Designed miniproteins, single chains, continued (3). Designs and how they scored, part 111

Each design is a single chain, and the fold is of that chain. pLDDT is the mean over its residues in the fold that is shown.

## One batch from the design tools (miniprotein)

Design m11867
Fold by ESMFold2-Fast:
Structure m11867 (fold): chain A 100 residues (1-100)
Amino acid sequence: SNSRKLSELFRNLILAKLKGDKEEFEKYKKKFEELLEKAKEKLKEEISEEEIKLAEELLDILLYEEDVDEKIAKLKEMGDENLKKALEVLEKLLKEINEQ
C-alpha cells in the first residue's frame, strides 16, 4: 500500500506535467508538500534541519529539474557524501509520508 500510494502520487504528477495541466500538477505538488511537512515535523527529533535540507535539495532535483544535463550537474555539485546522506533522510521522510 505504501509503495502504491507514492507511485499513484508521482504518476499523477508526471501525467499532469505531460498533459500541460498546471492546475492538476500544482494540486498534487501541494498535497505532496503538505505530507512532506508533516513527515518533517514528526521526525524533527531524529533528523537535523541540515539533514532535512539535504533531502529536500535532492527531492527538488529529482522531481522538479526538467533538464537532464542540469539535473546531473546539480547532483554532482552535492557530492557523494551529501547524496548518500540526502538519500537516507529522503527514504525516512518518504516512509513517514506513506504511513499517513
Scores: mean pLDDT 76

Design m11868
Fold by ESMFold2-Fast:
Structure m11868 (fold): chain A 75 residues (1-75)
Amino acid sequence: SEAEALRAQLEALYADETAEIERLVADPALKARLLAFLEEVRAEALAMIDAGASPEEVAAFLVAKGEELAALLEE
């Protein structure tokens, strides 16, 4: 189903982003903050999918959250 495909894509993206943060971020405090942010984003995206959000709605949410993540990395 569309929802199953979206969940699979989200889980793959989450795993990739988590692995990159674990590999690239040496500072424990920044790492913890970034990982907590990704977990919050994952939980919210899953809730949106479970509520029947479209792929476009989920994509828009992830783009907005990606901008927030970029801002955290620029600190």
Scores: mean pLDDT 84

Design m11869
Fold by ESMFold2-Fast:
Structure m11869 (fold): chain A 87 residues (1-87)
Amino acid sequence: SKEEKEREERAREIIERLAKEQGLTEEELEKIREEVRKKLEEAGKKAGVPKEEVEKKIEDAIIQALGQLLYERDEEGTEKALASLTE
């Protein structure tokens, strides 16, 4: 739904803000994006998934990977920030 998309956008915004606050460099962010993109594109080709569908999943997977990295670096701060989406 539109409401779900708004929550997803807000989660993405929070994750990007936390990444910047944690001092992740542009180079580190690009490395993560490139690795996730390549992995999903290769998996999509093997599974016969259309490129448009893969591209939608790439954005979600990048945010998921960044979120996981932030949890590893600052679990408490990341959890607290994301909790605002559900309360």
Scores: mean pLDDT 72

Design m11870
Fold by ESMFold2-Fast:
Structure m11870 (fold): chain A 61 residues (1-61)
Amino acid sequence: AEKAARGAAEAARAGGGAGAASAPHNSDITPQLAREAGRAAEEGRGPEAAAEYAKLGSISG
């Protein structure tokens, strides 16, 4: 769990910097949550970023 959350946080940092910095594809809640996760990862709040990405997974499926 902790190791998976850490991996998700690292992915969120990379995705947030690269993906979230770009204009969102659609004006939906998903892009907003992705930006929040990316911001949290950049601020060094990996656990919060991992939680936001988990929420995105729940919404997607």
Scores: mean pLDDT 57

Design m11871
Fold by ESMFold2-Fast:
Structure m11871 (fold): chain A 86 residues (1-86)
Amino acid sequence: MLVEVVNPADGARVRVPTLEEAERLSPEELAELAARLARESPAVAAQLVAAVEHPERVSPELAAIARAAVARLPPELIAAARALLE
């Protein structure tokens, strides 16, 4: 089931699985979900790029998911996300 939520970081309305469904997702499914959310929310795209550029600030598992998700994004979106990082 997908639930519509507002991302507090940028106000984007995105459809996400419930927390229970998210806990059952494989790392590949989490990466695909993260890539989809990044296309809908600039704040999510920026967070994924930040996790790839600074993997020491996140868990190794989360860094791997962020790297896989960023690989699924178009170069133009990655460039825009980098422009949001300070």
Scores: mean pLDDT 71

Design m11872
Fold by ESMFold2-Fast:
Structure m11872 (fold): chain A 67 residues (1-67)
Amino acid sequence: SDEYIASIQRALAEFEQAARTEDAATLRQALERGIGELRKLRESTTDPRVKAAAEEAIAWLEARLAE
């Protein structure tokens, strides 16, 4: 459980860094794929902390996608 949360946080940090340097179109597609995977994780996990972390990550990525 804690490992999943740590992995989500690490992935978000990497996306934050990439968002400043990557081509916008490529980043947009990667964000959309990431959101899709997090939605699957949110639906499949039984750990409420992992669900909360995935929901927070989805919101963060969607905010970046809107930029």
Scores: mean pLDDT 75

Design m11873
Fold by ESMFold2-Fast:
Order: C-alpha cells, then structure tokens, then sequence
Structure m11873 (fold): chain A 72 residues (1-72)
C-alpha cells in the first residue's frame, strides 16, 4: 500500500496522491466501484499533466493496481 502512495508522491502531484489514498480506503471498505473511480481519477490527473513522465505514470499505475488487488 505504501508503495502506491510513494509512487504517486514521486510524480509531484498532490491531487493524484489524495485520490490514491481515497482509492485504497474505498478498497479496504469493500467498495470496489468507489475504489476504481478514485483510481481512475488519480491516473487521469497524471496523464493530463505534461510534466509527469510516462515512466512515472506506468510505475504509479503498477503500484496502485498491485495495492488494490492485494486489498480486494
């Protein structure tokens, strides 16, 4: 779980980090629809930020996906 937050923090996007935390909390609560919605929002923020590298986006997506899979 900390790996997903760390990967998002590495992008410099505080908004993506906040949505990542919300996604993980929703997943822990068993709310898969909210977890997926927040995860999509975090990724969308990164993809729409030209200062974030593709490598950072892919690392963040992999870490978030792994964390969500481990919780569910």
Amino acid sequence: MDAAIAAMEATGSKEAVEYTKKALEAAKAGDREKANAYARKAVSILMNDPSVSEEQILAAMRALGAALSAIS
Scores: mean pLDDT 79

Design m11874
Fold by ESMFold2-Fast:
Structure m11874 (fold): chain A 133 residues (1-133)
Amino acid sequence: LDELIEKLKEAIKNKDFDAAVSLMQMLISTGEFTEESLELGGKVFLELLKNNDARHLLLFESGLLRPTSGDPLDLAAVSLMLAKAYLEVGDYKSAEKYLNKAKEFLDQAKSKYPDKVKILQKYADKLDKKIKK
């Protein structure tokens, strides 16, 4: 996890967004999330939004809107990262949409991952307060 976080920070710093997306996917696949890793994932999506990278955004957003497969914990994390990115660009409607998707996935993940869900839920509550203000 720490090695992936450091590599992700460097990819973002260097504006290597193809590498940043790949590292973010590896981070998601670990199923291990911290507030720092969620903030970094949000920063990747923020940079994709700023650069109008529709290819990468569509891959993540379509998977969240019509999930036919995927772990609910991972889907919750991606949803929180997108909510953070949309919040930072001032798109409160999209931020609320993805925050609500995150809450749905967290409810699905609670029985299998109660400890991990607590970390994601704390971050969701933090974003919810910012969106409602």
Scores: mean pLDDT 77

Design m11875
Fold by ESMFold2-Fast:
Structure m11875 (fold): chain A 84 residues (1-84)
Amino acid sequence: KIEKVLERVEKLYKELAKKNNEDESLADAQVELVRKLMTEYNLTELIEKLVEAIENKDYEKALEIEEEIRKKMEEIFKEKGLLK
């Protein structure tokens, strides 16, 4: 159900863009980046948990999940030689 998670991600980015008076078209680019993280880097479950935490306004849990995503991305980038 990657598409269902991406629909929820798009909604959050568009809501954030509206709140910050930013162009909603930037949300489309961010959704595509998230799609790549989910499909190419196997982050689907972590992103789904992050979206759920944000939707529930559980910001403490959202910060914990963001830290897990950050560490996993660092490992992936290090393995690909993009990070030292």
Scores: mean pLDDT 73

Design m11876
Fold by ESMFold2-Fast:
Structure m11876 (fold): chain A 69 residues (1-69)
Amino acid sequence: SAAVEAAVAELEARFDLDAAQREAARRILESGLAGEDPTRVGVRLVLEGHRLSNAVGRAASELALRLQE
């Protein structure tokens, strides 16, 4: 998924992500492309996730919405 990899690179440039944060962000982006609501996925990861910061989760959800259309 070239679009997902480009979006991950954009997030990494902004936030200096570690490997676990990059993987969590990728999951949000992929769910957007799969037609899931990336905002719901992002909220769930924030509520459950100690693996992704609020700022990264919000930015990933925004990018996923833009990638979906």
Scores: mean pLDDT 70

Design m11877
Fold by ESMFold2-Fast:
Structure m11877 (fold): chain A 66 residues (1-66)
Amino acid sequence: SAGEEALAAVGERLGVDPEAARALARKLGDSGALTAAGIAEREAQVDPEAARRGLERGMESAGVTA
């Protein structure tokens, strides 16, 4: 899905396992994953470490291993 690919791509750029990002995207659904990817990309322009941490926290709260 578009959301799965978008979240996997931003995750990979931030140093997160892309398969874990895909698993998070499947739990969020396509619209949720697209929103999360957009937020992470915007945050990464200011603070890439905070963006990575935010994505990792999202994965942990969803039960996905980071």
Scores: mean pLDDT 81

Design m11878
Fold by ESMFold2-Fast:
Structure m11878 (fold): chain A 89 residues (1-89)
Amino acid sequence: DADRTVELTYETVYTAARRAGVPEEVAEKAAQVARDAASAAIAAGKSLKDAMVTGLEAGKEYIRKDPRVSEEQKEEATKLLDQAAEAIR
């Protein structure tokens, strides 16, 4: 359902960011951004699958723009999130 999709989007971004070594406060904010983006996509009429992919992309973009995250951490987080998005598609 929508609530489970939104929460799974948060957990997926948070877990990927933390595994990549992204600082906890950045990982939490990226996951919140991803949750909000997924929720907005559902409200706009996107499928649960498309909404989750939208959320994962939003979380990935947040991580890429944060100056506290190293380039190596950004590359690893991007790889993990792209793998998650492909598994959904």
Scores: mean pLDDT 88

Design m11879
Fold by ESMFold2-Fast:
Structure m11879 (fold): chain A 86 residues (1-86)
Amino acid sequence: MLSLPVDVENDELLERVVTLVYERIQEYGLADVIKNKSLYVRDMKTGELYPIELTEDTTVQDIIDQVKAYAKEHNLRVVEIVLELS
């Protein structure tokens, strides 16, 4: 399991964290991560996990946009990006 906290208002840090997660997804196999629905945004206050929608065409920017959308919807500043492997 990979779990990385990020301040969604820090665009530079968010891009770096998402890029690292994206590289790990590509290393382990994008198709397996899609099949297992293994990528989430975690609410640090409640512990609730929000799934990130992944397709074969998903880019780093698409993941950033989904993270920011969840943060805005739930009034979160700091979230954790969670990649569950196995």
Scores: mean pLDDT 83

Design m11880
Fold by ESMFold2-Fast:
Structure m11880 (fold): chain A 75 residues (1-75)
Amino acid sequence: NAAQELAKQAFTTALEGGPEKIAQGVRDAALQGGASPEVAENAARSAKLGAIDGGPYGGAFTASVVAQGAVEYAK
């Protein structure tokens, strides 16, 4: 599903591009899911902090949770 695909992307992104790339991906996914720019920015910030605090694995987990939230928010 979309959340699982985003979790895979977040893990790869954390290994290659770090927290900033995870934040960018989460922002784009949230906007695509129908979130406002403010909500998307907050989600991106949370994902970046989660990646910094938890390392690559924390980033993948944070992106998965935020992706699930974006999908649920779009319902």
Scores: mean pLDDT 64

Design m11881
Fold by ESMFold2-Fast:
Structure m11881 (fold): chain A 79 residues (1-79)
Amino acid sequence: GPAREAAKREALALLKARRTDEALALMREHGFSAEEITEVLVEAGFDPVAARAMGEALARGLSAEEAERVALETYLATA
C-alpha cells in the first residue's frame, strides 16, 4: 500500500546515501519480509547473495549490524 511504498522509497534513499544500518532498521520497523528486504537491497545495487543473507537475518530478528556481518560472511563463503 502507499505507506509500504513510501517506506521502500525512503529505504532506497538511505541505501544510496550509504546509510545501510538506518535503511535496514527502517525496513524492520515497517515489518518488511525477508523477500521484500532482499528486493529493496538488490534495487539499491547490492549483490543478490549478500542481499538475501541480510534480508533473512533481519527477518530472524538480528540487528542491522549483525545482518550486515552475516551478509559479508555469506558473500565471502560463496566467492
Scores: mean pLDDT 83

Design m11882
Fold by ESMFold2-Fast:
Structure m11882 (fold): chain A 77 residues (1-77)
Amino acid sequence: SISQALKDSAYDALTAAGVDPDTARQMGDQTGQLAATQGPSAALRALEDWLVDDQGVPPEVAGEIVRRTKEQAQAAI
């Protein structure tokens, strides 16, 4: 499913960007859950907002992580 693909892809993208594995797993789970309940666009927006607002990631880097997450998820379905 797209929700499972987004969960897995968010985890992979976050760990590749140096996010702690436990935090990446939690955010992967949240991204997948949001995709299932609110749709993939809302889930990706929430991931981007979390990276910028909570994690202090520069907007350009957050955008790249989100783009990678989306592309990997689409390739998996």
Scores: mean pLDDT 86

Design m11883
Fold by ESMFold2-Fast:
Structure m11883 (fold): chain A 92 residues (1-92)
Amino acid sequence: YSKEEIIETLKEHAARLRELVERETDREVRLILGLVAWEEEYLAENAEKMSEEELKERLRRQIEFLRSVIPRLPEEAQALLEEIIEELEKIY
C-alpha cells in the first residue's frame, strides 16, 4: 500500500465514524467514536511526515486501541470498528 492509499483509507474511516457520531444519541458512545475518528484524522494528516515503519507502528497501535473499545459499543458501532480493523490489518 502507498502512503496515498493509506491516507485515503483513513479519511474514509473518519468520515464514516463522523456520520455515525452525528446520529448516535448515547453520550459515551459518541465520545468513543469521536475519539476514534480524531485518531484516524490525525494519522491521515500526519502520515506524509512519517516513515513507512513509523506509520506501520501507528497503525498497529490504532488496531489495538480499536479492539480495546469494541466491547463498550453498541452492535452497529462494533460492526463498523471490526470492518475498520480488517481494512487496517490488510495494510499492516
Scores: mean pLDDT 83

Design m11884
Fold by ESMFold2-Fast:
Structure m11884 (fold): chain A 69 residues (1-69)
Amino acid sequence: SEEALRKGAEKAAEMLRQAGTVSGPDLSRAAAEGLREAWATDEEVKGAEQGTSPLGGRAVGEGARRAFA
């Protein structure tokens, strides 16, 4: 959903702004936390944490865009 994407992107962007450099797994976890806050299902959150979710991947990409552009 758009809300899940937005919340995931916000969490990823905040982590990038604070650390500058972040591992892929840490970004995936941050995005997954945002999905959880937007009431995504446990399966969607798990997929985002594992880096296998298209929505989680999009949230990480949007987060990077928001952090630096």
Scores: mean pLDDT 77

Design m11885
Fold by ESMFold2-Fast:
Structure m11885 (fold): chain A 100 residues (1-100)
Amino acid sequence: SSAARLAAEKKKKEELEREILRGVIHIALSVIIHTPETPEEVKQLAREVADLVTANENAPIEKLEGALNHVLKAIKALDNKEDPSIVIQHLEEAKALLEE
């Protein structure tokens, strides 16, 4: 196998990993948006993060993994009925990672 072939295979793997991560982030954000008890400001911020995930098709894998981690922390904070400011902080951290 040539070095060029190995590089192409790596790019395809990274593209698939980005597609999977973006999908998982959208599912996680959907949980926040469709939970009736979620404050409207939190739902609106989750929608903004979802829009950024959609807009950033070529976001680095590390940024997508970081964003997912923060979204999952936001879900845990909501589930634990923590102060909305804590949930907002986690979503803003996800947003910051996805902003250029």
Scores: mean pLDDT 87

Design m11886
Fold by ESMFold2-Fast:
Structure m11886 (fold): chain A 74 residues (1-74)
Amino acid sequence: DEEEREKKIEEVEKAIKELVEEDKRLTQISPSLLLAETEEIAKKAAERLLKVPAVKDVIIRRYGNKYLVAVELV
């Protein structure tokens, strides 16, 4: 269902925007993808995102000198 998927993406995008506004060490790459300056900030972002009902899992990976935070939808 496209409408249901769109709504889930919107919820995740909203949560990511809120995180970026709260901490400038986070950069939004896509509606479901963040780049974090440090592992500590990546972990805090992942913990916050896991509380969003539309989020199934959050994957943290080192990306050069930064950390990629990728959201998997339910």
Scores: mean pLDDT 83

Design m11887
Fold by ESMFold2-Fast:
Structure m11887 (fold): chain A 119 residues (1-119)
Amino acid sequence: MEFSDRTLSLIARLLKNELGLTLSVEEVRELWELSRSSPSAFRAKLEEIAKRQGLDWRTFVERLIDIFDFLVRTYEEDRDAAKRLLEELLERELSDEEVDEVIAALRELRDKLQQLLDS
């Protein structure tokens, strides 16, 4: 499934607001595509981003997993609570479809990041 530019833009905003990580929509798209096509290239890109943030790559990836897992778990327990939390973190109102698409993307990215750490 291909994620919309809107969903990738929302993920970029989440990373900026929560982690201070400035990524373009194209960089988020690249990370998504690399997560599906090449584990080694995905790791190399994450190591580059972590270095730009002054972080160890493992610590950086663990922080991403923690945030994504928290949001996914909140959604699974209470979808309306997850919507309110995402709206607060993104500083905008979201449609139910935007919430569902963002959570689906975060779930898949979380799983790919976890596989990378376990490898």
Scores: mean pLDDT 84

Design m11888
Fold by ESMFold2-Fast:
Structure m11888 (fold): chain A 81 residues (1-81)
Amino acid sequence: MEVVSASVSDVPEVTVKEGGSAVQEATLTVTYSDGSTREALVEIPIKNTSSKSGTITVTLTVPLDPGKSATVTATAKVVAN
């Protein structure tokens, strides 16, 4: 059975302070060559160790089949305290 398509849910933007952290979740839906689908949760850790302003973007690559992968992106807005 081969992966024929994959889709990823939107990940809402979170707010983090300097020195703060967050974990975002995305749902990965994979469709296989027999028409079956399955879902998986992907956790995306975000850690702000030094930024006092701006945006942090984290991208994870999820392997599916040889030569096939899905990407999941999470974004956090940095606020100063």
Scores: mean pLDDT 76

Design m11889
Fold by ESMFold2-Fast:
Structure m11889 (fold): chain A 94 residues (1-94)
Amino acid sequence: ALEEILKLIEEFAEKAKEVLSEEEQKKLDRMLEEIRKMVEEGTPAEEIIEFLDRKVVGIILSLEAKGELEAAKKVAELYEEMARKIKEILDKQK
């Protein structure tokens, strides 16, 4: 399950990078490195998801503050798609 969640997060990151500046791409890369470490350490999925949500919301808010509204919307849409798939995985484990 954590491996499936990590794969979804990596797919999200690849798609999001297409609309992000180098600065935001670096934030996303740092987020991925931290999440991979959390997965390796056996961190609970709920904690990983809370961390992911905080980081992605931060990126969206940064884009909105810069006036990059189309990029912000695209990242939000990609995040909602990923979050839906993650929820389906977690619901099957309960």
Scores: mean pLDDT 82

Design m11890
Fold by ESMFold2-Fast:
Structure m11890 (fold): chain A 90 residues (1-90)
Amino acid sequence: EEKEKLEKEIEKEFEEKKEDYEKFFEAIDPEAYKKDPEKIKEIIYYLVSALVYKEKGYYELAKEYYEKAIELAKEIGAEATVHYIKSLME
């Protein structure tokens, strides 16, 4: 039940923030996201998941999802996105 509530919150935040994050990430790493446009949505989903978990006090899960977002951003060469996400972990 708690897991279902968290999943719904993540889905809601993802839909609400997706367009703003897509625009922001494309502005800071345009070449990376032009090359792999599908990857931007996965990075945003992991980032939003991390933010929701952190807000709810699930710090270990938040760290795991931040690391997933960073790993995927590194794979596509989105260096500025990696730096931004790392700044949120501190």
Scores: mean pLDDT 83

Design m11891
Fold by ESMFold2-Fast:
Structure m11891 (fold): chain A 82 residues (1-82)
Amino acid sequence: TALEKARGLGEALLGLAEARPDDKISKEGGEAGVEGLEEVLKGVKNEKVREAIEKAIELLKKESLVGELKEPAQAMIEAAEE
């Protein structure tokens, strides 16, 4: 389901943010992440999951620090499990 995909992407982003918090998001990694998250967003109706995905997309587009993905990743997991 779209919620299962959102949880899986949230877990992947959380793992990355915990492993490499001080690294800058690469252009290629950011673009791939945005594409994956935008596809999941099309199927998600839960507003909390949508807001978390949109925040992650914003950070990926800005090529922010990988560690900044931790908060939206945790929010995606928590909201998708409720």
Scores: mean pLDDT 80

Design m11892
Fold by ESMFold2-Fast:
Structure m11892 (fold): chain A 85 residues (1-85)
Amino acid sequence: SMEELEKKNAALSFLGYMDGLLRGVYPFLSPEDKEFLDKLIDKMIDNIGKLFGEEVANILREQYKLLKAGKITGLEAKKLVEKKL
């Protein structure tokens, strides 16, 4: 459906945004600013969950955690989200 396509595109767009922030901004932040950014990202994920369902929020939250820990690449996260949604 169009709703499912919109959900997938929103999830993938936000995933790319998170990956970009974690690679381009996050390493240069103080511990306090990292905590602030983590809280902002979590609020954005919660709002996405309200629009597209908690399952989308849960996958985005897990991918953020894995990307932040360097346990998964942005490309691997994208492939996983595409398979699940």
Scores: mean pLDDT 88

Design m11893
Fold by ESMFold2-Fast:
Structure m11893 (fold): chain A 67 residues (1-67)
Amino acid sequence: MSVKEAVERAIELAREGRFEEALRVLHSIEDQLPGKALQAYSQAAAALATKRREEAIAALEELLALL
């Protein structure tokens, strides 16, 4: 799975309320992210961990735009 495909899968899981699975997918690509994407990654991970669906989706979409 590419980094982009992983982020797209995380967005799908977050929309379904499957936050733990989305966070697991996101963590699996952490070491493959460019430095410019790390802030968006951090925001997405925090929103997923706190089960903030709208914030998580917005942060994941921002992360996807940086890839």
Scores: mean pLDDT 84

Design m11894
Fold by ESMFold2-Fast:
Formats: C-alpha cells, sequence, structure tokens
Structure m11894 (fold): chain A 95 residues (1-95)
C-alpha cells in the first residue's frame, strides 16, 4: 500500500498532466478561455475530492493547490497560467 503522502504525490503528478493536456488541446483547437477554465476546474475538483478522501484537511488541500500553482507559474506562459489560476480560484471559493 502507498502512504498518504505517496498517494498525494501520484495524484498531483496525474493532475498536472491532465491540466497540461487540456491547455495543449485548447491551444491546438482554439478553445475559448471560459470552456478551458471549466475543464481545468473539473480536474481540480476531482483532485480536491481525492485529497479529502485520503484524509487531508481543507487547509492541507489549500496548500496542495498552492503547490500546484507554484509548479505552473514556473512552467507555463502567463496566458496559460492565468487560466489555471482562475480555475483554482473558482474551486477554492467552493471549499
Amino acid sequence: SLSQQQQAQQLRSQTRSEILDILNEAKKNNIPDDETIEKIEEVIRKYVQQLLSLGYSVEEVWEQLMDLLMYFRGTLDGDSYSLVSKAVQKVLDEL
């Protein structure tokens, strides 16, 4: 069995990959920002629910989402990062 921390790390890696796939598809197919944000929101909501199911607190989930944003700030262009940031903010407003 994987530890809580190891499971969270795997979920984080999967979530990062899914968001990158959404952004790449949006760029390739000229998908509107609002639709792209909604797709990213769904991925982040799933991630939040998975972390909560592992026994993470709301505060710890917030920290995991901030880590996700830090990763994308260093990886993405400003426009792509803005879409991810908006999606994260919408999900945080639901916590």
Scores: mean pLDDT 89

Design m11895
Fold by ESMFold2-Fast:
Structure m11895 (fold): chain A 63 residues (1-63)
Amino acid sequence: TKKLIVTKEGISPEDMAKAVQGIDGVKSVTVEGDKVVVEVDPDYVDKTVQTLKDMGFDVEVVE
């Protein structure tokens, strides 16, 4: 799996986690403080990143 760090100003990490759980290719979602760590199927990374950005989230891909 690939890890994504997801953040957004003005929304709770719990609400971010709920929004992210429904995305295709997402395998797990973990709240860590003010950020959400998302484990994604490697074949879905680009699609998941684009979907999150379209939803207004800031996304960092962890290599």
Scores: mean pLDDT 80

Design m11896
Fold by ESMFold2-Fast:
Parts: C-alpha cells; sequence; structure tokens
Structure m11896 (fold): chain A 82 residues (1-82)
C-alpha cells in the first residue's frame, strides 16, 4: 500500500546516503534511482529531480547530493509520522 511504498523509498534513501558517505558512486545512483521511482506520482518533476541527483553524484558533488537526499528523507519521515 501507500505506507509500505513510502517506507521502502525511505530505506533506499538511507542506503543512498550510506553509499555517498562511502563514496560508492554506483551504489548511490542505484539506490537514489530506486527511491525516486517509488515516489513517482507523489513528487512533481520526479524525472528531472532524478536526473539532477544522478548528475550531482556522477560529478562527485556529494555534499549537494547528500543535502538533497537528507531533505527527501525528512519529508518522507514527516509523511510517515502523519
Amino acid sequence: GERERLEEALRYVDEALKAIEERDEEAAIEHTTKALDLLRGKIENIDANKQHLIELIRNRDYELARRALENLRGNLEKLLAA
């Protein structure tokens, strides 16, 4: 259901954040992609946001990618707490 999909997306965001801490570009892209695909229809411009995050990771702009994923994590946690 809806809640289970949000919980799964949150798990992938957490795995993406860990991959960024470890500077594992491949894992960070994989987990970011899976998280955002689960959120399709819940976030506007999901495909543009996904492309932008992947480009940040590929460019090794890990601090901006981390902040974007941390903001997404916070929004998902608020949705799950409601």
Scores: mean pLDDT 85

Design m11897
Fold by ESMFold2-Fast:
Formats: sequence, structure tokens, C-alpha cells
Structure m11897 (fold): chain A 94 residues (1-94)
Amino acid sequence: SRKEELLRIAEEFLERVKKVIEELKDAPLEEQAKALKEVVDEIRERNPWVPEEFWEFLGMLAAMMLARANAGEPLEELYERALDMLRRYVERLV
């Protein structure tokens, strides 16, 4: 299913975003943002068929996780929130 492929791609993306934020937690925000952009670009290149609107949504989730983790919110809770938002978004795709 196209929806199942989108979920798989997005779950891989969010897992890698979580790892970057965890590994670079003591790095400047600018360095964290650059590393996240590299993850986005890499996964986009492997999946050129995915619509731009989907990448915009994933970028919003990554930005939310980065901003709130740097504000001191627990990364595990932010990750679970991002997964919930992702599942609801994909369920609404037609």
C-alpha cells in the first residue's frame, strides 16, 4: 500500500531525527538543524516519488521535536507525539 510505504519512510525519518537530537543535544542549535536537514535530504533522494506536501509535514514534525527538546521537553515524549501526529495525518490521506 502507498500509505504503508509512506508510514515506513516517515517512521525511519522520525527515528533518525530522534537519534540526531539525542546525539547532538549539547551542540549548538544551528549544528543540530544542519544535521536534521542532511537527514531530510538523504531520505528525500531515496524516495523521489513522495509528494512535497508530505516532506513539508515531516519537516514540521522534525522542527517541533528539535525546538521542544531544546526547550527541555523529554525526547521520548516528543517522539511518541510525532508518531501519533504522523499516524493521524496518513489515515486522512486520500
Scores: mean pLDDT 85

Design m11898
Fold by ESMFold2-Fast:
Structure m11898 (fold): chain A 86 residues (1-86)
Amino acid sequence: LQQAGLLLGTGLGLLRSSNEDLRKEGKVYILESMGLAAESQGDLESAEVLFKGAEEMRKLIKEGASQAEIDKVYLKTLREVADIVS
């Protein structure tokens, strides 16, 4: 719980950065924090989707992917989780 809160706070802070690379990292931290929160609630299916999305985004960032490419994975991951919890 504490770790999830710290990752969420850090991610939200990074999203306010004027630096594009820091904003990409912020989205990864948000997905990781949501994954930890889902796991703590026993929602292992949502946690798996969120962690997988974060891992895919980290790989794309390492490969120099654009913000648009990162945003596609981010939104896809959030939609998949929304479908699980609906």
Scores: mean pLDDT 80

Design m11899
Fold by ESMFold2-Fast:
Structure m11899 (fold): chain A 110 residues (1-110)
Amino acid sequence: GVTTAASGAGVAAVGGTAAVTCTVTSTGAGTFLVTAIAAGPGSPPTVSEPAKVTVAAGGTGTATLPLPMTGAPGVYEVVCGAAAVEGGTDATGEAAGAVGAGTAGTVQVV
């Protein structure tokens, strides 16, 4: 199976960039496209550029993804999604979805 977690995002200024660390854990070896998605008050969700993460069997891979924080001040929930790259899957062929995949982090916009 594949799971994701978002962490490491702290405080960002309005119009600035938050650095979100996405961790991918997989039971099989594979390569994944990872994106970070932030949702917060009064603004549509913000999505990062995708990054490739290669994971060894039973291991973890991480990517730090810049999120532009152009929305209103407040607390934003951040989730990481992972999708198998064409020809790259875990040992079971499983991939995580873009939203609701694993543990959410937070970014405070001030």
Scores: mean pLDDT 68

Design m11900
Fold by ESMFold2-Fast:
Order: structure tokens, then sequence, then C-alpha cells
Structure m11900 (fold): chain A 124 residues (1-124)
């Protein structure tokens, strides 16, 4: 699992024997994609990517309807799987209409166990 930002559930995820967490700076994200199975990133960080290896699952934090075209672009760049994570039901419904995008309605802070279960499911 690659992450670019401070993450509240990092300690809990590090206790899972099947998950390795690697911190990368946003500017180094492109260079580390080949090493990743799952990348947790923002829509702004996704916008900087120019290629995505087909074995990579992107878990994209989507907070704005204007970010939705970036999810389609991620599939066009070769991403093996694109998961749109949002707390907003309107964004969830809009993302569900994009072919190839998996929408997930989940609040990472309020539902930490559900987020951990999501990471485990994506890692399998």
Amino acid sequence: LLITQPFALEAELRQLPDITIVHVSPEDLQAHLSEARIVYLTADELATLTSIPPHVTLLVDVSDLRDLPLLQRALELGAGRVVALTRNPEIYEAASKIPGVEPVLLDVIEQPEAFIALIRRLSA
C-alpha cells in the first residue's frame, strides 16, 4: 500500500501481516507505482500521473464532482482497478455511473473497521 499523506489508521494497518505500507512524497508517486499493488491517493495527486501499471489498484479519495473525469482518465492510463472512495452520497451515485469504476461510500474516520476491511479485500 502506497500512501502520500499522514494516515490515521496506519498503526492498525501495520499490524496486518499481509499489508506493507510505504510512504512516498507526492512528487515521487509516479516513480514508485511499479512497486505497488494498492495506491491511496487524492484526486489532485491522480491528476499528476502520466502512466499507471496494469497490476495497480487506485483507491482515490473523491471529494468533488469535478474530480470524476480523473477516474475515467485513470482507467485510460492503464490502471487495473479504480476505486472511488467518498463520504458524499451524491459523489457515490455519480461515480457508480462511470464504467469500470468501483464506488465506495465510506467515512474513513467514522468507519475505521470498514476501511481496514476494504484494504484487506483489495489486497486479496
Scores: mean pLDDT 77

